Designed miniproteins, single chains, continued (3). Designs and how they scored, part 49

Each design is a single chain, and the fold is of that chain. pLDDT is the mean over its residues in the fold that is shown.

## One batch from the design tools (miniprotein)

Design m9797
Fold by ESMFold2-Fast:
Structure m9797 (fold): chain A 85 residues (1-85)
Amino acid sequence: MFEKYYEEAKKLLTGLAKKASTPEGQKRLEEAAREAEEEGNEEEAEILRLVLEAAKALAEGDYEKAEELIEEAARKAAELAVKEE
């Protein structure tokens, strides 16, 4: 069910973005996204890039932008989870 995966993804990705809102956390997310892309996991790389942009927005105090980016990342993650069923 899409809604279940979306809510779980939104919760997880919100937590990840908050933890990665530091410059060091942002660098680690960027490295993770690059690694996923190098491994051919383009969809995962895109999700990680959205979380990275959300983490940057949180660091800048732009909570509205961060929420929008997290919602987009969660939607993509939920679509991938449904596709793997």
Scores: mean pLDDT 82

Design m9798
Fold by ESMFold2-Fast:
Structure m9798 (fold): chain A 60 residues (1-60)
Amino acid sequence: GEKALAAAREAVEGTGNPLLSAAAVGDAYLHLGLPREEAERLAREAGVSLETALRLGSQL
């Protein structure tokens, strides 16, 4: 839970690339147990939909 959220936040805040941030959020949701509501919020902060984040994260 919290560890996955911290990792996803670091990816969104630390990376200047919105696609890499989106992929990290999608990966955290799919594999690290990040809650859907937090994943949707972080995807919006990265400038993408959750669907886009999931598509990008599934490729990791």
Scores: mean pLDDT 71

Design m9799
Fold by ESMFold2-Fast:
Structure m9799 (fold): chain A 61 residues (1-61)
Amino acid sequence: MTDAGRALEAAGRLAEAGRKGLVSEEVARQAADYLGQLIDGRISAAEAARRLEALLREAGL
C-alpha cells in the first residue's frame, strides 16, 4: 500500500469511528485536519499516514 493509500484508509476509519461515537469529536476533527493538510500539500503522504495511524492506535482501532 502507498503512503497516500495508508493515510486515506486511516482517515476513513477515523471518520467512520467518529460518526459511530467510537472516538471523540476532537479526534475525528484532528484526523480531518491532517487529511486536509495532505490534500492542500502542507504535509507529505508519509507524514499524514504516520499521524493518522498514530490516532488509530491511540483510539484502540
Scores: mean pLDDT 83

Design m9800
Fold by ESMFold2-Fast:
Structure m9800 (fold): chain A 93 residues (1-93)
Amino acid sequence: AEEKAKELSRKGRYYFNQGKYDEAIKYYEEALKLTNGQDFNTLLNLGMAYYKKGDYEKALEYFKKALSIAEQRGDKVGVEIAKKFIDEVEKKL
């Protein structure tokens, strides 16, 4: 499942870089299902894709999930990254 999740995340990133955020979201959501919702980087990428679409409510949801995972793992750098994205979304609300 991990290798397939990485492939799907790479496809999501490819579409994200093309500005195709709906396609990017589709691949990131498929990758997230293979990680039982626990992949910090995929959660951040979903938040970023929703943010680029102007869906700030969904962006905030995914960044908060990423924050929770980073806090659970004691990942101080991940906590700082997730909090910065949350702050940016809150400025748009």
Scores: mean pLDDT 87

Design m9801
Fold by ESMFold2-Fast:
Structure m9801 (fold): chain A 72 residues (1-72)
Amino acid sequence: MEGLKKAIEEAKKQIEEDVARLQRLLSKPTLTDEEIKELSRVVGRLYAAGLLTGEEANKLLQPAIDKLIEKS
């Protein structure tokens, strides 16, 4: 049972860190390929946690989607 409480605290900390990362990435005028991959991972985790709607996640991922379409 101790492991569950620790996992919940760790999950809260990860969410706070992901939100901070998201804000940092969104403040940049231009993103590198590595930063676009990080944005996709962060948005995906926040969406899976129920903190973003599908519409919000799609809007935040639009730069990554556009880059993938152009590269493909």
Scores: mean pLDDT 74

Design m9802
Fold by ESMFold2-Fast:
Structure m9802 (fold): chain A 64 residues (1-64)
Amino acid sequence: DAIREAVESVTRPDGTVDSREALKALVDKAGVPEHVALEAILRLVRPDGTVDAEELIKAVEELL
């Protein structure tokens, strides 16, 4: 699963991903359209700029 592999490649041990690293990995490594990746990230991004990896994977898969 290219989406899971891309997100897991930038996921920290606590299960979080920096939103900018998540966007780059989804677009560049998984081939997700930028508008889909941005929509998923913007729905889930926390005030500190991080997203939960598992929530992000599900959101992207649901938007595709």
Scores: mean pLDDT 83

Design m9803
Fold by ESMFold2-Fast:
Structure m9803 (fold): chain A 66 residues (1-66)
Amino acid sequence: GMAEMQAVLDEIARMEAGLRKHGLMTPEIEALLREARRLAEQGRVEEARALIDKASTLAVRVHLAR
């Protein structure tokens, strides 16, 4: 529903802010979060969550490679 869509959009915004603050935003992660937002705005919440999870996994790998 609308509330679930908003919760996912808020999660994407928080993740973007955190990744930028810590210098973990890569072009691949940015593309995944952009697509996740598009899917969430279309009501495709579960697909958006899958892309958020993938972006999170990539961010951990970027952090560990420092």
Scores: mean pLDDT 85

Design m9804
Fold by ESMFold2-Fast:
Structure m9804 (fold): chain A 61 residues (1-61)
Amino acid sequence: SAVEKAVEATQEGVRYLDAGDWEKAAEAFRTAADNYEKAGLPQEAQAMREASDEAYRRAGL
């Protein structure tokens, strides 16, 4: 389901943050946001978009 994909992508993003891989973390959070949006969860999608934007800033992108 879209929710399952969103949760999996969120967990992947957190693992990349722990590894210091900001760009991959940002991409994973973006994938999570897209899947939360498809699941009809706009607040969760917004939180993931903000996490992605922050990770991109940390990556210098």
Scores: mean pLDDT 89

Design m9805
Fold by ESMFold2-Fast:
Formats: structure tokens, sequence, C-alpha cells
Structure m9805 (fold): chain A 56 residues (1-56)
């Protein structure tokens, strides 16, 4: 369960990074991740982690 959640989050983070690089807003990224089947919690965490990685 923990490993499955980590894999889903990692994939969501990669998608969020790609969308952020393409100029999508956090709100647009959230909607796109939700449409792809990610939970709201996972999508929000993915956006936060993507911002941290891009800020480095």
Amino acid sequence: EEEEREELLRRAVEAAIELKKNGFSDEEILELLLKQGYSEETAEKAIEEAEKKLAK
C-alpha cells in the first residue's frame, strides 16, 4: 500500500513537472491530474513536490 502510493505520487510528480514546464498553472495541472484518475490529495502533493524540484 505505501509503495503503491509512492509510485502513484512519483508518476503524478513527473506529470506535474512536465505540465509546469509547459506553462500550465497549478489549477490547470490539478484538473488534468484529476482527469487522469489521480486523487485530489495525490494531485496536490504532486504539484507541491514538482514546485520544490523545479525551484532547485
Scores: mean pLDDT 78

Design m9806
Fold by ESMFold2-Fast:
Structure m9806 (fold): chain A 84 residues (1-84)
Amino acid sequence: SAELRERALELGREAERALEAGDLERAGELLIEALDLLLELAETPEQKAIMLGGKAVVYRELLGDEEKAKELEEEAEKLRKEAA
């Protein structure tokens, strides 16, 4: 959906502005919403793995949730192995 892709891009731009303002939590929340929309559009295991890896980075670096990041990394790795 072009509409979902445009919404994800808008959320990404809002997240960039939040990062520039030093609002890491807001930026993380906006990026997770954008990545969730992109996951809905993902057609292949490789595309899904990329989005899950992106979510893991956001949870670790912006939201401080190491446990959630590890779960997402394990899910992404499983998808990469299925894609190979």
Scores: mean pLDDT 88

Design m9807
Fold by ESMFold2-Fast:
Structure m9807 (fold): chain A 76 residues (1-76)
Amino acid sequence: SNEDKVREELEKIYGKEKADKAYKFGRDLVVEFLKRTGGLTEEEARALLDSPEGGRLLDEMVKKRKTVKEVLDELR
């Protein structure tokens, strides 16, 4: 999946254990943002992240250091 590609790229930079932590941190941050700003449940937020669009959102937030707002504005 798209998440696997993000994890592989983070693993190349940080190594496996640090990449896993960074990936989980980014995902949890986006879930919390979507709950607070969109009125989404945790299940709804995670469903968005499991979509192709959600995977791209997480990738751009973590890799390009964009704000969640900037990445959401680009989501299509």
Scores: mean pLDDT 61

Design m9808
Fold by ESMFold2-Fast:
Structure m9808 (fold): chain A 75 residues (1-75)
Amino acid sequence: MSAEELVRRMVELVVEAYRARLAGDEAEAARLFEEAARLAEEALALASEEEVLELAERELKRREEEILAIIREAQ
């Protein structure tokens, strides 16, 4: 798995974790956040912090509408 693929999967899991949390499933949210953290560590082993942040920003922008909907529901 490339750093790009790891970061994409990490952002996907973080978004799903927030959805689980909004649904009241704190256990599933915690599991998804832990998986995302592991993927972030793997990405940082393959690329610099600057590269990982750039990749994450790109993925966040791609999922902007989903993220904004979650933020609005999160108070």
Scores: mean pLDDT 82

Design m9809
Fold by ESMFold2-Fast:
Structure m9809 (fold): chain A 80 residues (1-80)
Amino acid sequence: MLSKEELEKQAEESYKAAKELAKKAIENPEKATSLTSAAGILMSESYWLYEKAGKKEEAEKVKKEVEELIKKAEEEAEKA
């Protein structure tokens, strides 16, 4: 099983990737659907990994930050 340190490291990597994809979705509305979908998957992975590592506050922060970016990307995509 993954150690707490390994879980935290993987959670941080997934979080950074999710945030970057969500931000790219805002900048590229034509690709928003695929980018936000990928960001959502990585956000969920980061959330579960942080929770498993006992980092519930970090997990909630990740979810909140990435969901806000995804929402903004979806709003931009609707405007085209």
Scores: mean pLDDT 82

Design m9810
Fold by ESMFold2-Fast:
Structure m9810 (fold): chain A 72 residues (1-72)
Amino acid sequence: DEIKKLEEEIKRLEKEIEEIERRIEELKEKLKTASEEEKKKLEKEILELEIELGVLEIELGVKKLILKKLKK
C-alpha cells in the first residue's frame, strides 16, 4: 500500500523536523552564554541544522502533495 508507506514517511519527516527545531533552540540558548570560540562553532552548527531543516520541509511538502493526489 503506497499510501500507507507515504503516510509513514510523512510522520517520520515531521518527527525529524521537530527534533532538529529543538536542537536549534538548544544551540541558540548555549549561544547566549558561549565564549567567542564556542560562538563560531555553535553558529556553524545552527546554520547546518537550518539548511537540513529547509531540505526536510521541502521533502515533507512534496510528499504531502503526492499523498493528496493519491487519495483522489
Scores: mean pLDDT 85

Design m9811
Fold by ESMFold2-Fast:
Structure m9811 (fold): chain A 58 residues (1-58)
Amino acid sequence: SKKEKAKEYLVELQKKEGRLSRIEAISELMKEFGLSVEEAEEVVNEAEKEGLITLIGP
């Protein structure tokens, strides 16, 4: 699904960059998947809650 692909994208982005901020993750999902801010925040929060990514900062 689009949501699953978005989570996979965040995992790969963090691996490539070595670090990932919440604002950066949200912005990337909006850009790459056309998600709204609300949708992007939901995906980012779920990925963090599931332990798929670790975010720096609030």
Scores: mean pLDDT 83

Design m9812
Fold by ESMFold2-Fast:
Structure m9812 (fold): chain A 97 residues (1-97)
Amino acid sequence: DEYFKLGKKLYVEGKYEEAIEYFKKALEIDPKNKEAWFYLIKALLENDKPEEAFELAKEMLKIFPNDKELKEKLIELFRVHNYEEYAKELEKLVKEL
């Protein structure tokens, strides 16, 4: 996926707003690209957009409802970026699913 590769390059360069745009385009083409979802959420967290990242994390959980490892990785992703309250909210939501 060309858009995903471009998004990763921009992410590595610290161009998070531009990376977000390309990861969104990649997901329009392949909505089941888990790696693109994780990079999109990471880029949003790096860009101080935890609320948007949280909304997309919930959307990702709807697409992959039975992936236990994915749920744990999403929670850890928010914690690593120091968004502990969002991580706790995700933990609560994944227990209710």
Scores: mean pLDDT 85

Design m9813
Fold by ESMFold2-Fast:
Structure m9813 (fold): chain A 70 residues (1-70)
Amino acid sequence: MSEGELLARIALAEGEAVRAQLEAKGLPETGERVRALLDELARILAGQPDAARIAELVAEIHALLKEAGL
């Protein structure tokens, strides 16, 4: 397993808890965007994992979480 793939798996595992926290904070639009990015990440992992694309999606997720104060 690559380092990027491991980080992606961690992001997917934590994604459910993160979405629940965003919904509880009253940020459903941010939660929907995070869900879309996690869905795309899962599709890439299920198909042909690309380290560069995985890193890009993880970075976008982290940027949204930082903006939300997580």
Scores: mean pLDDT 73

Design m9814
Fold by ESMFold2-Fast:
Structure m9814 (fold): chain A 92 residues (1-92)
Amino acid sequence: APAPTLSNVSVTYDPEKNTATVTFTLTHAPGEKVRVVAKALQTGKSATKVTTKNGTHTLTIEGVKEGDTIEVSAIDLTSGLRGNTVTATATV
């Protein structure tokens, strides 16, 4: 089975809540479980999602600041194959 692929990664920062909303497209082998982790590199704060669904997903990270670098990574838990890693900046 192919490794999972992350694309169309964007990160929006909410200054009132100090949260980053990470939006991404996930492509992977149908029915397999993928773990996606979004991590703010400056603070170590992270959010995790396990899904079997291809398409658009969102993750919300709490305790981030504007300009924080968010690293998004994926691993297929069924095959053990690691996907690509994508970085994006948290912007208003």
Scores: mean pLDDT 85

Design m9815
Fold by ESMFold2-Fast:
Structure m9815 (fold): chain A 60 residues (1-60)
Amino acid sequence: KKYYELGKIYYLNERYEEAIKYYEEAIKEDPNNKEAWLNLGKALEKLKEYEKAEEYKKKA
């Protein structure tokens, strides 16, 4: 399965820790996937990890 699609599914189901894991795999396979970087940041914001969220959103 495509990791980015899995990340989105977990994010939509509010399973943010799982979403982060799949977005990280998506970025590892394609570092130019700006959507994966942005959504990783958004998932981190949902977990109150604001410092990390800002760092990842800047890479988008």
Scores: mean pLDDT 81

Design m9816
Fold by ESMFold2-Fast:
Structure m9816 (fold): chain A 68 residues (1-68)
Amino acid sequence: MLEELSAVLAPHRELLDRAAAALAAGDLDAAVAALEEVIAGLETQSEDPAARQAVELLRRLRERLRAL
């Protein structure tokens, strides 16, 4: 599962790194925007169970960041 999740997220690593950098800088809006781009990309792979799980996890993270 972790290996499959990592493989599904690998093409989106630059966007995930951008989200992490934005969070480190305190820019929640930029972090949320980067996460939304990753979610949109993963949604095009909806047949992959690992992609669907990644979308659920990232959506929950996005909602937590919006609640801050």
Scores: mean pLDDT 77

Design m9817
Fold by ESMFold2-Fast:
Structure m9817 (fold): chain A 56 residues (1-56)
Amino acid sequence: ELRKKIEELINKLKEYVKKMQEARAAGDEEAFKKYSEEIQKLSKEIVELMREARAA
């Protein structure tokens, strides 16, 4: 189900945001960059799936 997949990606996005904030607080710049990139990728996937759902 498309909606379920979107919700799963949103939950994963929230987890990466938490990890990014933790990395920032710890001063771990490499982890911060990694999670920032993952967040951007997930955001793009969510937007594409949402557009697909609206077009259907």
Scores: mean pLDDT 81

Design m9818
Fold by ESMFold2-Fast:
Structure m9818 (fold): chain A 86 residues (1-86)
Amino acid sequence: MTLVLTVRNATPEEIEALKKYAEELRKRGYDVEVKVDGDTVTITIKNVSVSLETGYILRAIGLELDGAKVEIQRDGDTTTITITRP
């Protein structure tokens, strides 16, 4: 499956943490693409297992969800997780 993680209104520290998380996934052999557009970060992970679903990913990157809006969509083999920080 393909996982797309989009974080909106990310702080500079969260952007760097997300970039570092993507680099660690690449080192583990995952096909990972990162796009940064202002304060929005999009991470696309291809051929991911169900063990890399929302809860695991959010804990792994240390993202705080207090006050954030989290939206999850599934379309075929693609899961999209959109997190909007306050």
Scores: mean pLDDT 72

Design m9819
Fold by ESMFold2-Fast:
Structure m9819 (fold): chain A 82 residues (1-82)
Amino acid sequence: AADYLIEGIKALINEDYESAVEYFEKALALDPNNAVAWENLGIALFKLKKYEEAIEYFEKALAIDPNNEKAKKNLEEAKKKL
């Protein structure tokens, strides 16, 4: 789980958003309660302009970690794009 999360974050930084999605999905297959993986999956989908999917995954991150201010801010930003 941790290695896939790290590889996903590296892909996200390199703007390889489709690869980032695959890595975060693999991380979540191993640990579905990883709020950081849900948040970063949402960010990758936001960058791919898949705003409705990004919103769903930011909401999943917040369901697990409701005090995540970054996920809250990203959720509001994604909603503004609809």
Scores: mean pLDDT 87

Design m9820
Fold by ESMFold2-Fast:
Structure m9820 (fold): chain A 67 residues (1-67)
Amino acid sequence: MKAEADLLGQATILILNMRKAGKSDQQIIDELQKKLKLSKAEAKKLIDTINKVVANGQAERAAQAAA
């Protein structure tokens, strides 16, 4: 039951690390499928969720200032 929370945490860290490394959304999807055994649809939904959070958060403003 709590495994979903652990997967979300691991996926979030992976997504942020890969974005910091300049990886595309497609490369992040591939890595999520490989390491966390997520489906392509699950990986896409998770990336979309993270994109929304980043776009509305201080992290997005910081990333745009650093770019």
Scores: mean pLDDT 71

Design m9821
Fold by ESMFold2-Fast:
Structure m9821 (fold): chain A 62 residues (1-62)
Amino acid sequence: SLTPEQKRLLAEAVRRIADGEPITEEERKKLESMGKEARDGFELAELIRTDPEKAREYLKKR
């Protein structure tokens, strides 16, 4: 459901989170406004960074 431009923005945010860079509150709100797919994506990226074991369980469950 995301446009190609929204997918690029999400991919960039995910990359930054994975590299240990925080996203701002403004960026978080922007990603949330893009819908559930974007929210799930960046939340998973934060989970991978903070708890990789739980992230693996989450990916196997989905």
Scores: mean pLDDT 74

Design m9822
Fold by ESMFold2-Fast:
Order: structure tokens, then C-alpha cells, then sequence
Structure m9822 (fold): chain A 68 residues (1-68)
């Protein structure tokens, strides 16, 4: 179901975020993994929109840090 796919996606994103916070992956690798998830879930527009929203927040965060 879409709900099961959403829960799986949220778990995958949470695992990646945890690795990023722990310093196990770089922001660049995190971005790459998000792009791979967008490709994986491309047939589910709601999940793609959620991932794109997460990516947009991430891009704003990095842009702000680069401007400091």
C-alpha cells in the first residue's frame, strides 16, 4: 500500500539523517542518497513530493551555511 511505502521511505530517510548527524556520511552523500530515493519512488507522486520537500529544506540549509 501507499502507507506501507511511505513508512518504508520515512525509515530510510531517518536512517540517512541519523548517519549524517553521526558524521558517518557527508551532506553531499546524503543529497546523492535522496536523489536515489526519488528515482526509486518515482511512480508514487506523493512520495516524490515529500522527498523533493526534504531536498529543498536541505538545499536552503547548505546555502545558508555557505553564505555565513
Amino acid sequence: SLEEKRNELMREVAELAQKLLAGEITPEEFRKQLDELIEKYKDDPELVDMLKRIRAVLERYFAERAAA
Scores: mean pLDDT 79

Design m9823
Fold by ESMFold2-Fast:
Parts: C-alpha cells; structure tokens; sequence
Structure m9823 (fold): chain A 90 residues (1-90)
C-alpha cells in the first residue's frame, strides 16, 4: 500500500522528487513498467541530478527489452545507465 502513501505526498507537494521516485519504484515492483517510467521521468524532471531515478529508468527499459526484445529499449536503458554513472563519477 506504499502507492497510496506516495500519491498523497505528491498531492500535498507535487515538487517532491523523492515521492515521485518512490512511486516509480512501487509501480516497478508491481510490474507496471509504463507507470514506473512516467513517475521516474517526473522525478528526473524535478531533480535532474537524481542518479537513483535515472537508474530506475535504465532498469525499467532493460525489463521492457527482456519482455519485448525491441532493441530501442536496450538503447534507452544503456543511455540512462551511462547518465547515472556519470553523475556517480563511476
């Protein structure tokens, strides 16, 4: 029931990047990949230096690649992973 908790946090403060990131994680745990992408994108929009949200996007696109075999998802996963790694200085 973490989804409802984070939805209420966002309703009170829509600029809370951490709540958007946590909502993305909750949807990812449920296998709702498109919702997870939407919420991680919102977290990155509010905080472009959020390496965790970028890793979240990379993970979701990697899962979409594993499920669909579409090369575009692997490319997006690699791009987000590289961006996150640059922020982490690894």
Amino acid sequence: EEVKKYEEEIKKDPNNAEAWYNLGLAYLKQGKLDEAIKYFEKAVELDPDNAEALLGLASVYRLKYLLTGEPEYQKKADEYFKKARELLKV
Scores: mean pLDDT 83

Design m9824
Fold by ESMFold2-Fast:
Structure m9824 (fold): chain A 87 residues (1-87)
Amino acid sequence: KVEDIVKAVVDEMKKNGGVDVDAIIAILKQYNAKKEDYPAVLKAVAKFQIEDLKKDVNTAKAEVKGLGLRLNVPQDDINAAIKDALA
């Protein structure tokens, strides 16, 4: 389930050439994503921005924080997801 959500989000990012927060939220709703799924999604978003889109780390961090805050993910969980993506 989480793998399917992550794949759908990454495919949407490929289509848009970056983070479209509204499109990502729509995918999360379509897949009935739970709050427990959000850290994996944020990690995948950060990883895709850095590895595939070659964005600088600070820009990727800012965009992931924006998405995480809109999803009401705790700041510590957002920071952990970003750190895991950079490992």
Scores: mean pLDDT 82

Design m9825
Fold by ESMFold2-Fast:
Structure m9825 (fold): chain A 118 residues (1-118)
Amino acid sequence: MITLTESGGGTVPEGGSQTLSSKISGADLSKSTVSWWREAPGGPLRGIASISADGKKTSYAPEVAGRATISVDFAANTAYLHLSDLRREDTATYYTMVFSPDANNALAFGEGTQLTVV
């Protein structure tokens, strides 16, 4: 079973920065795609950043491009999302998704971490 534990949310000021983390167990991140998703209050679940298994390919949604950095520590099996120049519309619950082809195409989401921008 794949388990994702997100942390690093909280209440932060507009214009500030925050790093979110996700500790992943049951999947090898060197063989998995990791993506960050968010759900704003009353809004849709939306993918905002992804990183390939080799760490060489990243993608970002337009609303966070230039403000977000996704990274993975393969030794710690932990994914990170650094958000800068925070806006009130960044207020959301942030989730990680892992896709593991080597684990019979397993796909898992974490329970999320809440970020509130004030």
Scores: mean pLDDT 86

Design m9826
Fold by ESMFold2-Fast:
Structure m9826 (fold): chain A 92 residues (1-92)
Amino acid sequence: SEEEFREVLDKVIEKIKNDPTLSKEAQEKLIQLLEFLKSLPMEDRVPYVEALLDDIDAPEELRQKIVDAVRNIDEDGLYEALKELAKKYLEK
């Protein structure tokens, strides 16, 4: 549901804020992404994420993990995939 999606994103944001292995820059970028996803209609969320991941040339395996986590409202999967994204592509 919409409420469940927003609650899961808020929990992921909290985990990112409290993760000492992520730089402040990576935390801010990921939080901005998640806050923007919360503002989008449900039907626009997956297309937006796919476009964003294409723009940064993320590998197919990581793109699929993030898209699936968004589609399935998977808190732990989303957190882990975004953390991987940040370490490999946002902290270069």
Scores: mean pLDDT 82

Design m9827
Fold by ESMFold2-Fast:
Structure m9827 (fold): chain A 72 residues (1-72)
Amino acid sequence: SEREREEREARKKKLEEEIEEGVRAVAEAVALTVLLREAGLDPVEAARRGDIPEELREEARRLAEEWLERNR
């Protein structure tokens, strides 16, 4: 009984953590896509070449974090 409750809570917590990580990853990807377009780059071509400026990756992470904090 107690063990089944702890297993359910652990499962729920793991799912919530996976959802939060997934939402962060999607937010970062969207932010990066927007920043690449703003810089006049094709996001698909930039991803294919692996030639994405680190400054834009850092900015995308920052914007995603700010957006997630505001929309929680």
Scores: mean pLDDT 80

Design m9828
Fold by ESMFold2-Fast:
Structure m9828 (fold): chain A 60 residues (1-60)
Amino acid sequence: SLEEEVDRIIAALEQAAKVMTKEQLELMIESARKYLDRMGVPEEVRKRFDEAAEKLLEKL
């Protein structure tokens, strides 16, 4: 499902955050957002992704 795909992307970003700079992570997040927008994910799923990405950046 699209929700499962988003969860996998979030998990991948969490792993990437362990070895990447904040700037590199921001670029990856922006790329993922563009990918999700192209896939036409529902607004609720997109918001969940954005909230997870924001929390991840706050920890750096």
Scores: mean pLDDT 82

Design m9829
Fold by ESMFold2-Fast:
Structure m9829 (fold): chain A 82 residues (1-82)
Amino acid sequence: SKEELLKKLLEEGEKYMKELNDEEAIKIFEEIKKLLEKGIANGFKFTEEEKKELNELLNKLGEIVSKKSKDPNLEYAKVELK
């Protein structure tokens, strides 16, 4: 189901955000999660404004993730999690 697929994607995203350990990325991910949950609760209905906001948040998250993947802090976290 669409609900189960989105739930699984959100769970995987949460794991990734915890590994990234970036406050701004976590905050943006929570906003994405809320928008998706709101749409699901409304029978998978998203307004054009909600879709645009979701795309903007996804782009912003992608920029932070791309930057952090090359951050010494992320490399340090990978070593600590061994």
Scores: mean pLDDT 71

Design m9830
Fold by ESMFold2-Fast:
Structure m9830 (fold): chain A 71 residues (1-71)
Amino acid sequence: MEEEKRKKLEEALEELEKSDDPLARRVVERWRELGGTPLGALEAAALVARELGTGPELETIEANRAELEKK
């Protein structure tokens, strides 16, 4: 469900905002630049993950992004 995915993304983003990790803050800043939407959050995370190189995180982010786009 779209609302459930949005809620999970918001919770994850709140955790990232509270994180002292500069990478997490970069993702949040990019997300705000993209308008603060759930789809924008996944896109921002995918861009940052791609910049750092490939990993399981990027695969998960891309899967979630595709699901939101199809809704």
Scores: mean pLDDT 63

Design m9831
Fold by ESMFold2-Fast:
Structure m9831 (fold): chain A 56 residues (1-56)
Amino acid sequence: MTKFSSVEFALPGITTRFSVEELTEYALQLMEGKPRPDVVYEVDERTSTAIITGIE
């Protein structure tokens, strides 16, 4: 599984829809290579960063 060095959020209003604890859990799962099926993300291979663009 591909591991990421960092996770970024590129979704407007995400902090008003989700708690910091929920966002941290999504980021941690993605960094461990175990993304949830409701998470939409893009990969920046240059920095090994996963950029979350949607949570459904």
Scores: mean pLDDT 72

Design m9832
Fold by ESMFold2-Fast:
Structure m9832 (fold): chain A 74 residues (1-74)
Amino acid sequence: SMESEENLEKARELIDQAEKALKQGKYDEAQRLAQEAVELALKAVDHPAEATGLAIRAIGIQIDAGLASGKPMA
């Protein structure tokens, strides 16, 4: 659907922004952007393979940002 296509495109843009934030040491921003990307990707239920791939990439960024921030994991 058009809504799913828009959500996937926005998720890709957010992942790109999150990766740039992560490389710049902006860990809180990287986590926020990656979380938003996961939420948008998972709304694209009619594109499961692409949605899953984007969600995995975004979750990886969240993990990397969390580890790099030095905050203890829950």
Scores: mean pLDDT 81

